# Designed miniproteins, single chains, continued (5), part 39

Each design is a single chain, and the fold is of that chain. pLDDT is the mean over its residues in the fold that is shown.

## One batch from the design tools (miniprotein)

Design m17337
Fold by ESMFold2-Fast:
Structure m17337 (fold): chain A 71 residues (1-71)
Amino acid sequence: MTLEQIEQAKNLILNAPNLQQVKYVLEAVIGRTITAENFDELKAAVEEAYEEGLITEEEKDALLNALEQKS
C-alpha cells in the first residue's frame, strides 16, 4: 500500500458513519472478510492480518492509530 492509499484508508475510517463502514474499509485494505461487533475486535483483526503477513507493520500501525482516534 502506498502512503497516499494509507492516508485515504485512515480518512475513510475517521469519517465512517458507523462500525459497519469501518469494517468494510478494513476488509478492502486487508483483502479478506472480517467479523467484528466492536472496535476491539476490529483492532484484533488488524493485528491478526499483520501476524499472517497480509499487511506490513507500517500499514498495521496506521490502521490501529485510526481505529484508536475513531474509538
Scores: mean pLDDT 81

Design m17338
Fold by ESMFold2-Fast:
Structure m17338 (fold): chain A 80 residues (1-80)
Amino acid sequence: DVAERELAEVEKILKEQIEQFKKDPSIIDQILQQMQDAIDAAVARVRAADPSVTDDVARRLTELGLRAAREMYELKKKLE
């Protein structure tokens, strides 16, 4: 299933981006942009493969991105 593969791959990318952020918090804006680009690319691939599940997958990917961003902001707050 393309949708489930894209969800799993984005979750992996988001976890790797959080680990990069932990090593250098000064690049938070770059990391947030890279996370958004990964989500947008995954949504585009799902839309091309199966338009019927695209809205649900986009919602789930957005929720994953918001969760990752929240984790990074909480980590940044603790480092200040």
Scores: mean pLDDT 83

Design m17339
Fold by ESMFold2-Fast:
Structure m17339 (fold): chain A 65 residues (1-65)
Amino acid sequence: TPEAARAVVEELRKAGKISDKQAEGLIELARNGDTAGVAAGMGAAYSSGEISKEDAQRVRDAAGL
């Protein structure tokens, strides 16, 4: 769900794995119900080496993808 996706994004921000700016953008997408946009943004972070494959999968699972 968008709410669950937001919670995982906030955890990753608090862990220092993503920037505050990245987290704010992803949280706004989640508020608008754009779970695909959240998953795409986290996929980009994984591809750049910012987060692990497991972190990206957690966001996808929370988004219901």
Scores: mean pLDDT 76

Design m17340
Fold by ESMFold2-Fast:
Parts: structure tokens; sequence; C-alpha cells
Structure m17340 (fold): chain A 89 residues (1-89)
């Protein structure tokens, strides 16, 4: 159902806009949720290529990679902090 795919895509886009407007804290939980929403947008665009241009798809892919790097960076930062605390004792 083509209209349902469009509505679902727009719903996710609106949710992402809302998160940006509300300046939701980008902790690990919220970053994981954003990653899930971006994955869902890509999956919908694959089912109906008319939902997004190739440039928009590339932008979503780039945003997804940025969120992954942020999640990885926060995990590495937490590990470095724990290591430094252990070495200082």
Amino acid sequence: EKEKLREEYEKIVKELEKWSEENVPLDKENLEKLLELLEKLLELAKKDPSLATPEEISGIEAAKEEIKLKLEGKLEEALEKAKKEAEEK
C-alpha cells in the first residue's frame, strides 16, 4: 500500500524533527533510538524509491554513520575513563 509507506516515512521524519526541536539529550539510549529511526527510514525508501531522492538517502546514511560513531565514541570514552581511574589507584 503505497500511501501507507509514505505516511509511515513522514511520521518518522516528523519524529526526528521533533527530537531536534526539543533538543532531546543525546545519551546512549536516545542515540540508539535515533539509529533505529534512521534504519527504518532507509528500509521504507528501499521499498518505495519515490519516498526519497538518492541525495536524501545518502544524507540519511551519513546521519546513521555519525550516530554509530557517537555511540562508539561514548563507549570508548567510558572505557578510557575506567582505565585511567584504575591506573591512578
Scores: mean pLDDT 74

Design m17341
Fold by ESMFold2-Fast:
Structure m17341 (fold): chain A 82 residues (1-82)
Amino acid sequence: SMEEIEAKVAAFKEAFDRATIRTIQALLKEKGYLPADYAIDGVLDETLVNGILAFQKEHGLEEDGVADPEATKALLKAPPLK
């Protein structure tokens, strides 16, 4: 639900600083999970959460929209989309 996504977004903001969020944005954009015109600004928004969900779904991870340690490790190791 949207309320569930909002709660996970708040937890992610508390867990990760702006630099970490920028890194996740850059990796997801490079791998094709974010729009080509998406700004890497270190702000956690709904578009970023949806990009994380899409990545998690394709890689068999928990689809919770939060880049937990396992999702972050997978993101760092995954190749770019063809």
Scores: mean pLDDT 70

Design m17342
Fold by ESMFold2-Fast:
Structure m17342 (fold): chain A 97 residues (1-97)
Amino acid sequence: SVKEKLEELEEERRKRLPNAEETLAELRRRAEELRERLDLPDSLPEGLALSLLLLEELGKEAIEEVMKLIREGVENGEFEDMEAVEVLLRALERLLE
């Protein structure tokens, strides 16, 4: 499931940085810059913005794999919030530029 994969990425981010407050502050600043660059809504959770930042750092192949999983999940009706899914897909498409 794409939702499970995105939640897994957010959980991994939280586990890696729970005690690194200065690094987390820097990542939050970069996530804010990413929100402005990708025109993301304020309603998008901080965890998803940080996961997008990690995907950008992992590179094109990781972004394409997540996009493929999201599109497959959409076709299978796995998402409850389609507005959030559309925002996420647009953000990932911009990261592939």
Scores: mean pLDDT 70

Design m17343
Fold by ESMFold2-Fast:
Structure m17343 (fold): chain A 75 residues (1-75)
Amino acid sequence: SEGVVHVKKSWTTEQLAYLGDVLEELAEEYPEDRENLRNTYSAIVYAAENGDADVVFVGSKEAVERVKEAAEKAL
């Protein structure tokens, strides 16, 4: 499956840290998606530093839905 995270320059360091913690927990739960989840977090951090951007990620349907939920909670 494929998902999109709409990253905003207004996201705080605390919000990014929260999302990072959740994605690391997901990487433990979905080891087949681990590399993609870690790459996704790195892309989100880069996008937040460089302005508003969309980060596209690919993974299992369950992992994609949980990443979307985590991004919504970070807001």
Scores: mean pLDDT 76

Design m17344
Fold by ESMFold2-Fast:
Structure m17344 (fold): chain A 96 residues (1-96)
Amino acid sequence: SEELEKLEEELVKKIEELIELLKKNEYKLTEEIKELAKEIIELLKKLSEKEEFDESAEAGAFFLKIINEPDEEKAIELLFEYAKKLAEKEEEAAKL
């Protein structure tokens, strides 16, 4: 439980960092963003060893696609797509 909670907190923080870096770089994949993405993918793999992701949830469905993608560059692109969707939702919420 406590170990799982720490991994979930780290994942949230790194995804927030990824979104901010993406906004700063006009949603372009830089080496800094790719390195952060690799760290997030490793966290997702560690989480998947302790808990099953809910495929019916948007986040869970993306996480399953990412951890099951054998090509590192494609896994990074999937995470980029997810982070971009989150950023767009945050910007829409800020307008309301």
Scores: mean pLDDT 79

Design m17345
Fold by ESMFold2-Fast:
Parts: sequence; structure tokens; C-alpha cells
Structure m17345 (fold): chain A 97 residues (1-97)
Amino acid sequence: SHMLVQQAERALDDLKSGDVQTRLDAARVLTRLAQSGDPRVLRLALRGVDILLKSGDRRLLQAALTLAMSVLRHTEDHELLLEAIGRVLRAIGLLLE
């Protein structure tokens, strides 16, 4: 759906906010949109994971893990599956520091 892609793009912009709550809300939106299994949305969600992993904030790192796990659960694409696995492992590594 074109509408789901547009919602995902808006959520990605919100992930660049200086406000942690805005970024958490945007991550929640992307996690929900990833349930569609739309490969375009899933690629945007993985970009969202990368933004969240740069934060250093434990709440945003937890959100990154949740989002990456949502992509894993809803993808039928082998390439997206491997990309999501890599991000899950990176999020876990950062949360253990």
C-alpha cells in the first residue's frame, strides 16, 4: 500500500527528532507497519533500526531490537531476513554493554 510506505517515511523522519519520546513513538509506528509484510515498509523499518542503534539510549536500543524482530517475523524475503538478523545481533550486543 502506498499509504503504508508514506506512513513509514514520516516515522523515519520522526526518528531523527531530538526528543526521545517522539523517537519511541515513531519506532512503535514502524513496528506496527512492519506487520504488513510489505517489502518496501520492511526496508524502511531496517533503516529505522540503524538510526535507533546510533542513539546510545537504552530505551531506543530496546526499540531497535523490537523493530528488527518485527521485520524478522514478517518478512518472506531471504535478503531482508539476513539484514534483520544482523541488526538483532548488533542491538543485543549494544544492550549488553
Scores: mean pLDDT 89

Design m17346
Fold by ESMFold2-Fast:
Structure m17346 (fold): chain A 62 residues (1-62)
Amino acid sequence: GKLYEAKILEYDEERLKVELDGKEVVFVKQEDGSFTGVFEGKKYRVVSVDLEKKKATLEELE
């Protein structure tokens, strides 16, 4: 799907909070260490997390 960069605001072992278009979105950890969440009715998956740079790459799911 389409890829987006998001700013990491907060990280927990089980969840990740990011900023998308100035809004906070919470993602929940999956078995593979990735996270999924919902923003404005669309589901997203976190493809990668870089905590040193405070960035996450998100993929919009169909």
Scores: mean pLDDT 78

Design m17347
Fold by ESMFold2-Fast:
Structure m17347 (fold): chain A 80 residues (1-80)
Amino acid sequence: MELPELTEEDKKRLEKAIPELEEKLKKDPSDVLFGQLLVAKAYLNNDKEKLKLFAEIFNKSKTIEEAMKEFAKKVKEEEK
């Protein structure tokens, strides 16, 4: 399964959404919200390695929420 490619308009929306997601994560630390934030940052930064990792997790997951939780766990283990 291929991940959707974002348009320039979608990238601008993510730039605005990232601070809001960070604020929500501070109030309610959730692996789903953290996963959403990480995916948004990966798309915005064209981080192909993180997007490939997310695609692999997404293909193994039954739901988007499950994929976000798995992605958050793996990134927490790898990020300094």
Scores: mean pLDDT 74

Design m17348
Fold by ESMFold2-Fast:
Structure m17348 (fold): chain A 91 residues (1-91)
Amino acid sequence: SEIDKLREEQRKRRERRIRELREALRRAKSLFEKDLILGAWQTHLAVLSTVTKIKLKKDPNNEKARLELKMLEELEKFIEEEERRLQEEER
């Protein structure tokens, strides 16, 4: 179905973004650089979430925008988990 295709597209996009984040963190040479990377990703996701929420305000039945927002929320949760890991490393 159309909705199943949209879900699959967002799943692949989420997996790609998680891979990109993990690779960026792996390349970081210090805890400071990792913190900067996480902060940059948080800022970028906040902007994308704001844009997506504006789209949903204009068209509440936009299934693509709803799925994109869910994907962005899942990415925000992964960043929070990585932040917790960095706090453990600083301990």
Scores: mean pLDDT 84

Design m17349
Fold by ESMFold2-Fast:
Structure m17349 (fold): chain A 67 residues (1-67)
Amino acid sequence: EKQDLFNRAAVRIAKAAIDAVDAGYTPEQVRELARQLAEEFVKEGLSPEDAKRIEEAAVRIAEHHRA
């Protein structure tokens, strides 16, 4: 199910980005982590457009968590 893959990617990437902020990652390191995870989900069948949207959302969520 395409919605399941999107939701799984969104939750996993956001959680990983938040965990990275808590671990002391810089904003650039958080962006790189989110990008790499989004690329792995593209290999599982997530569209590149959805992957980019999830990546950007995860970074925004993580930076709000940092602030």
Scores: mean pLDDT 84

Design m17350
Fold by ESMFold2-Fast:
Structure m17350 (fold): chain A 83 residues (1-83)
Amino acid sequence: MKSKEELDLEIEIALVTMQVAILRREAERTGNPEVKKLVDEAEKYVDEAIKALKEGNFDQAREYIEKARELVKKASEVIDKEK
């Protein structure tokens, strides 16, 4: 059975992945190149976090998902400025 740390990371990665998907739709709807750039970068960090998690590198997975979260936050702030 997976450790609590691994399960917690899987849940965090899943939540951030969903947020990135929502922001991708908003970037396409608004046509904002800054939002698109931030979403593209966040998606890359999500992919790296998933890879690190699969390799058992939980510290690296946590670092990548935290970077993805910061990019998601920045993208959301840009969208809120334009509403």
Scores: mean pLDDT 83

Design m17351
Fold by ESMFold2-Fast:
Structure m17351 (fold): chain A 87 residues (1-87)
Amino acid sequence: SEREKEIQEFLEHYREELAHAPELVEAVYLAALLDPGAGLDALEAELDALVAELKAEGVDTAEAQERLREFLAARAAELRAQLAARA
């Protein structure tokens, strides 16, 4: 499906920065599930903005990966709460 293709392309795009991060996988699938038309685009914009901020701060790769995972964990929790509210 187009949605599965978009999910796989999203995961591959961030693979080097967030390889096998369960928080990334969860956030991507929840974003696609809750808003199939715009959820992935919104998540990509948020991640790209944070990546740009971390590059501007000059943080090392380990710190950047930790902050990205923390962001994704928080976003996944928010998306899970949104899904629960719809049930």
Scores: mean pLDDT 76

Design m17352
Fold by ESMFold2-Fast:
Structure m17352 (fold): chain A 69 residues (1-69)
Amino acid sequence: MLTVSREVLIEQLQAAAGLSRETAERLVRDFEEDPEAVLAMSPAELAKRYGISRASASRALNVLRAALA
């Protein structure tokens, strides 16, 4: 279970990682379905999958890891 609400996680992805709301919602949906598979992606793989920069992907992974802690 996530330690934060879905909406808070979407907002954190937009603020910290610079994702659009649509991309953040899609990433959170995939993360809720299989968090291990999402966190196993490299920043480059996540960037390609969601159409974002590698820097944004790296920041997004940090946000998602923090949500499980």
Scores: mean pLDDT 82

Design m17353
Fold by ESMFold2-Fast:
Structure m17353 (fold): chain A 78 residues (1-78)
Amino acid sequence: SEQLDVEVELALATMEIALAKRMLDQGKVSEEDVELIKKAIERLKEILERSTDPNVRAQAEELIKDAEKLLKEAEEKL
């Protein structure tokens, strides 16, 4: 199911962003955490290219904004 695959990818990206944010909040951000955020952003961008579901698109767009902000903060801490 294309829809199920997209929902799984959204969940994975959400978890990746949450883990990286937790590490940043603990002052333990690493280059691996930066790469995790970058991979989450690329996954979310692929979802936007494939999905026409407005709810999925809105969730992906919001997560990209959160992830891009987190990426900037993480890179400033390296």
Scores: mean pLDDT 82

Design m17354
Fold by ESMFold2-Fast:
Structure m17354 (fold): chain A 108 residues (1-108)
Amino acid sequence: MKYKMSDGVTATRHILADALYKVGLTDSKDINDTVVVELTAYALNINKDIIDVLAPNLTKEELLKRLKVSEEKYETAVEIAANAIETYGIRSNETKVALLDALELLVS
């Protein structure tokens, strides 16, 4: 991977929290939401029980600063994830691929 696993986990959680909220599947942008945690584990092929150990609970602003990525680029990543969730559903392989593409956009 071109990025640290902890950064990938944190970035994927924020992308998913914002994307799920945008498509109306959650009522908040909570990165600790069960669906956000489960889908992050699914997308990155990691054990959900270790997510809190791997990734600090960083705010979106702190994450963008850490990754040195623009807000515009982050919003594009959220749109990629949101569109895939609406088109293919949250647990599809196509959504997993789109989440990985969104993550690569932030870390490239």
Scores: mean pLDDT 78

Design m17355
Fold by ESMFold2-Fast:
Structure m17355 (fold): chain A 92 residues (1-92)
Amino acid sequence: MEEEERRRRIEGLERAIEAIERAIAEIERRAAAGELDPADAAAIIALLREAKRLLEEAKRAYEEGDLERGEELERRAGELGDRAGEAYNAAM
């Protein structure tokens, strides 16, 4: 695989991690404002934190040249992100 492709994947993961951090902050803000049930907020944040952890591991895998592991971790993180989004929509 091209070095440029690996770099773009890593940059994409960094943006995804930042997006998750912003989402967690927004959910915490909504819970504090009484706009979201604290138990629902906690469940959604737990899914997002696990997704972030998997994306950080995917970034390390890509940096080490383990593309197969990176893709698997990225896919699992995406599944958790989707579940967090579904839980958020159900809580609204």
Scores: mean pLDDT 87

Design m17356
Fold by ESMFold2-Fast:
Structure m17356 (fold): chain A 58 residues (1-58)
Amino acid sequence: MQKQIAEFLQQRGFSPEEANAAAQALLEATGGDVKKLNLALAQMVAENLSPKQLLEKL
């Protein structure tokens, strides 16, 4: 799951380091809930948030 999230973030133009850190923090914040993770990523896309901004909102 973390690897898939990191790949998604990298495809959006974030660095591997930022993507991996954000993926770890998102898993921690959501407890590994796939639906919550998908909602957080959708929010990030909709609001054009950076990984740091997304993590601040969680």
Scores: mean pLDDT 76

Design m17357
Fold by ESMFold2-Fast:
Structure m17357 (fold): chain A 75 residues (1-75)
Amino acid sequence: MERVVSAEEALKMLEEIAKKREEEIENADPSNVPPELLRLAEVSARFGALVKAGVKELRVTTDEKGNIVGVEAAA
């Protein structure tokens, strides 16, 4: 699913997903970090670059589980 959201809203979405992953990992063996967490870090870096470029609204793509898999500048 794709949504156009403000940079602040996108940040909240990323923080919520990161919090869920952190809680999951804290209860499991951290030596086996899920690939989805690595993907989240990559998306967070992309988001930061777009915000630094002055993008105020972002097009966020999520998978069926609600994980953010893409972030781009909105039109």
Scores: mean pLDDT 71

Design m17358
Fold by ESMFold2-Fast:
Structure m17358 (fold): chain A 101 residues (1-101)
Amino acid sequence: GEKTELLREAARLALEAAKLLTRSPVSGKLGEEAIRLIEEAIRLVLENSTDLETQILAGMAALALGVAQLLIKKGINGDEEAAREAVRLAREALRLAREAA
């Protein structure tokens, strides 16, 4: 149904945002904002979805986010443009997850 499709798209966007941060980890306010938004989107998806594929996508996003956080903690710094794109994707994921709730 429409709710399942919205949550699945939210999970897909959260995963793409987390993968982007893994490829280009960024610290500071921008990186912290991206992480916070991705975590919020994943939480809402998991809270509102019983669809296995959606839960797997959200789980993959959480794992990718964990890797990105580890790389940031190790002092690996990437492109701020990629972090801005991750924020954009995460905001869209959060919007879709809220629409579905």
Scores: mean pLDDT 87

Design m17359
Fold by ESMFold2-Fast:
Structure m17359 (fold): chain A 66 residues (1-66)
Amino acid sequence: IEITVGEVDGRYYGVATEGELKGVGVGETEEQAKENALASLENFKTLTGKKREDALKQVELVESLL
């Protein structure tokens, strides 16, 4: 699993990637952002159809901030 974290306006944003699976996390610390991104990645594994597409759009928004 690959994790990218960046700071934007005093908040931390993270993207976790495992193959085609992605999760996004936000926190007040790098560790919180990483943990939230990993939790989002695990949740992404359970999503299908429209919910999966909506989750990917959130990942793309966070990636655009990093």
Scores: mean pLDDT 77

Design m17360
Fold by ESMFold2-Fast:
Structure m17360 (fold): chain A 103 residues (1-103)
Amino acid sequence: MLMEEVEEAMVLLSAAVLKASSKPKLDPSFVKKLLEDSSKNEELALFTIESIRYMLENSESVSPEDLDKVIDVLRSSLPSLSPEAQEKAKELIKLLEERKKKV
């Protein structure tokens, strides 16, 4: 649907603004909002998870407390996500837990 393309473009723009930032920030509250707003659309949810992964990979420092909050948000969101989005969210949770161990 054209409306789904518009919503996808808005998520893409939000992610592009974050990527264009010289210091991308992994904000748990922003992550929660993105997941809630995208959960009704499988493609947007997948893109949101991928955008969070990109922010994590390009952030040099994230506090252990913020990592825990993002993990909790992702885990809480799992039941509302499609099976494919759940798989990607679980991969992201694993990456967050591994990063926490190295801090």
Scores: mean pLDDT 68

Design m17361
Fold by ESMFold2-Fast:
Structure m17361 (fold): chain A 72 residues (1-72)
Amino acid sequence: MDAETAVRVAEKLAEMALFYVKQGKVDEARWLVEQAERYVELAEKLGASPEDIERARQLVEKARQAVDEAEK
């Protein structure tokens, strides 16, 4: 897997997590956020640009915050 693919996977997982939160599937959304975070770490190790990493991290953080809010 190349760095660009890892970034795209992280972004898609974060987007899916946001959809699952909206559907009330909080446990599934949490798992997707955890997977997205792992792909961001992989993208960093593979040398993804700081700009791509920042964008992916922002989406993952937004999804994590949505999961945390839905659990309360």
Scores: mean pLDDT 85

Design m17362
Fold by ESMFold2-Fast:
Structure m17362 (fold): chain A 79 residues (1-79)
Amino acid sequence: SEETERLIENIRKAGEIAIKSKDEVVQLVALKEIYDLAKESTDPEVREVAIEELKRIAKESKNPRVKQFAEDAIKELEK
C-alpha cells in the first residue's frame, strides 16, 4: 500500500540519520522515530523493515549508547 511504502521510506531515512549523524541527540531521535513508526503500524512489513534497520544501527553505530537503545528497541518489537 501507499502508506506502507511511505512508512518504509521514512524508516530507511531515519536509519541513515541514526548511523551517519555526528550528534547523539539527532541519532537517538532518528532511532525513536523508527521504533514509533513500527509500534504504531498495523502492517507486519513495517515492523520487519524497522527491525532490520535497528539491527543495522546496532551493528554500524560507533556510539555505544545508540547501539544499546537499538538493541532494546529490537527486543520490544519482537515481543
Scores: mean pLDDT 86

Design m17363
Fold by ESMFold2-Fast:
Structure m17363 (fold): chain A 61 residues (1-61)
Amino acid sequence: SDEELAAQLSPRELKVLNAIRASEQSDDPLSNRQIGGLLGVSQSTVSRHRGRLIRKGLLPR
């Protein structure tokens, strides 16, 4: 099911989703700014994609 859901995401949204999920499974979760740094995007871009992923039910509120 995750593979089919991932096919509906843009490459950028998929990278953000994977980075957030990996971060939340670690002992020290990364901020939106830190995730942005890893992906080469702004913190506001990460925040915007997070909101969209929450609306799609792929991330918790």
Scores: mean pLDDT 75

Design m17364
Fold by ESMFold2-Fast:
Structure m17364 (fold): chain A 86 residues (1-86)
Amino acid sequence: LSEEEIAELVNDKSKWPELIDALVRAIRERDEAQIEKLIPPIVEASAKDPKFKLEVETALGVVMIEAAVKKDEELLERAREVEDRL
């Protein structure tokens, strides 16, 4: 996602699930540039809505469980590093 596309998602609360989907995709694809673009708006949205924060944490938890089952240590580490920044 471009910075303009991310800004449009941030300005519409109904689109916030798309921010979560984009973050999960970026983590899985090892897209560090995309992760860096998505963390600040997700942190801001999470500060405004505790339910959204829980949804983000739940999505990251699913990625971590999947990584652990597949023994994908790199994916597990990336997901944990993102969670530590939220």
Scores: mean pLDDT 82

Design m17365
Fold by ESMFold2-Fast:
Structure m17365 (fold): chain A 74 residues (1-74)
Amino acid sequence: NDAARAGEGAARAGEAEGNAEAAKYGQLSMDYGKQGNYEKAAEYGKLAAEAGGRGGGSRTGGWMAMQAGLKEAE
């Protein structure tokens, strides 16, 4: 029980940090894609996925929050 609680706390903290980095790399991926630079877009897309995975929280809510942020930037 204590381990599960500690895991949830760590997952929430890591999710927030991972989502911030994933949003940054996702934005760069979209920017390069818009410029026709698909190679850079793919590279930053991979980094965005890796940052999201590093968060350890991996809930759809976190992903949706990131997507909402990108939509606001558009």
Scores: mean pLDDT 57

Design m17366
Fold by ESMFold2-Fast:
Structure m17366 (fold): chain A 80 residues (1-80)
Amino acid sequence: VTKCALCNNELSDEDVELYLKEVEKGLKSLSDEFICENCYLQEKKKSSPVETYEKFKGKIPLNLEIEDGVEVLKEAVFKI
């Protein structure tokens, strides 16, 4: 079972599968380091958007919101 690189919590198989689908579509690069949704959100609120991006450049967050699209759509709506 895949574990979060920051907290070692077990990751949802569904989230990992969604991420791997994005890798297969060529949207993401494969990496051995996954970040759970909670750790990703914790870093996001502690850091500026740019710093959050830089922190996760070498680490792969789970397929956060790609499947449900709710939060992603919410952010995208504020950007043309």
Scores: mean pLDDT 54

Design m17367
Fold by ESMFold2-Fast:
Structure m17367 (fold): chain A 74 residues (1-74)
Amino acid sequence: MPSREESLEALGRLLREKFGLSEEQVERAVRELAEIYDRYEEELAKAKTPEERLQISHETTRRIAAVLGEALAA
């Protein structure tokens, strides 16, 4: 059962292997992504319908992409 931490570790490996980020850059990005994950988990807990959950997931994906884009530019 992969938890949030396992997902974040897999993402960190992807950032190193696919994007060639340094360990410091990966650590900063993963830290910011962990905060986004925590916030959106709370939003998901408030969602009552599958459609609301999909909308929250879509918005979360866009925010994650923005953080990754900033890390790649640094």
Scores: mean pLDDT 76

Design m17368
Fold by ESMFold2-Fast:
Structure m17368 (fold): chain A 58 residues (1-58)
Amino acid sequence: SKTIEELRRDLERTTKILEELKASPDKSIQQKLLINLYEIVKGSTELVIERMEKREKE
């Protein structure tokens, strides 16, 4: 299990990677799939953080 602080660091790192991938001139199918994968990872991390915060406060 990860702490909320560790998850926030993971989210920040994933966001930076995603920004770099989107800024790339690479329009390949492989690049699009990689962007989609990191979008899913980002969304999943955000959802986990939200659930953990709700369980601590509610």
Scores: mean pLDDT 80

Design m17369
Fold by ESMFold2-Fast:
Structure m17369 (fold): chain A 57 residues (1-57)
Amino acid sequence: EELKQKIEENVKKIRDAALEGLKKMGRDTEEQRKEIDERFNKLLEKAIKEGKIPEVP
């Protein structure tokens, strides 16, 4: 379904932007990466379940 693909793409873009932001700020640590990964996995599952496209920064 198109909606599911858009949700997956947007979540990926948000996650990639968050990781790039951490790297630029010198806060790219194993702990921060793990927190981002867990946060965005939950966001993806919730967005798919609700059929809502998350906002890309």
Scores: mean pLDDT 75

Design m17370
Fold by ESMFold2-Fast:
Structure m17370 (fold): chain A 88 residues (1-88)
Amino acid sequence: MAEGRALIAEGERLLAIADMAEEIGRNDQASAPKDKEVLDALMNIVREAQERAKRFPEEDPEELAMAPVEELRALGEKKIAEGKALLS
């Protein structure tokens, strides 16, 4: 039944969060999201980036901050592909 559609919706949500995190990271004045669930996910990305920066202080902090965003984007794309396969 709706399992494929649920996976696509979850994947699209993860991609939207990753895109928003990337936009905030690129824009000094980006607006914070009003959706609490999206905000919570973005705060998890920020915490992950800060933890990586503590472990690798000699690395570029912007590159370390982008790693969780890219991982979230890859996960979202994977879930969309799996959902589409179930609907085919």
Scores: mean pLDDT 70

Design m17371
Fold by ESMFold2-Fast:
Structure m17371 (fold): chain A 88 residues (1-88)
Amino acid sequence: MEEEAKKLLEETERGLEELVETLRRAVAQPEAVPPEQRDAQALLEQARRVPEPALKFFIENKDYESAQKVEELRERTVEELLRIASEG
């Protein structure tokens, strides 16, 4: 249980960080990034979806504090993606 919770949090954080890095790279060096990864709207949709397994796990285990942390990570990532997209 504890190891599974840590793994889900780490995988969620990694996935969200990768989306931010992908968009930063797309804005800075469009030629280095495939066209599908330059779509800010697609990356925003992925940012909303990536945390869902972790949220489901924590809610089912009544770990509302970890669920809240995952929701905060999602919100922070979405805000960062929107900020990067507005810079292009």
Scores: mean pLDDT 77

Design m17372
Fold by ESMFold2-Fast:
Structure m17372 (fold): chain A 87 residues (1-87)
Amino acid sequence: SELEADLKAAEEASKGVTVEKVREALEKAKEHAKKHGTKEAEVKLAFEGILEGRRAGLSDEEIRELLRELGISDEAIEEAFERLEKL
């Protein structure tokens, strides 16, 4: 899907880069998530944001704030964290 292709591009772009690059990648993915209009698309965006934020050295609290600033719901953020904890 277009969302998955964009999330992959965002993931590649954020490898070994700063929090600013993570934010840019998530903003692009967020625009595509809006096109899908589904909670699952928002959860996938949050999931990628957590992975890239941790790679950039951010704490889980800093990642939550970043995702909220991007307009991702608290429900989607917590669902994404729950999915990661089960891995």
Scores: mean pLDDT 71

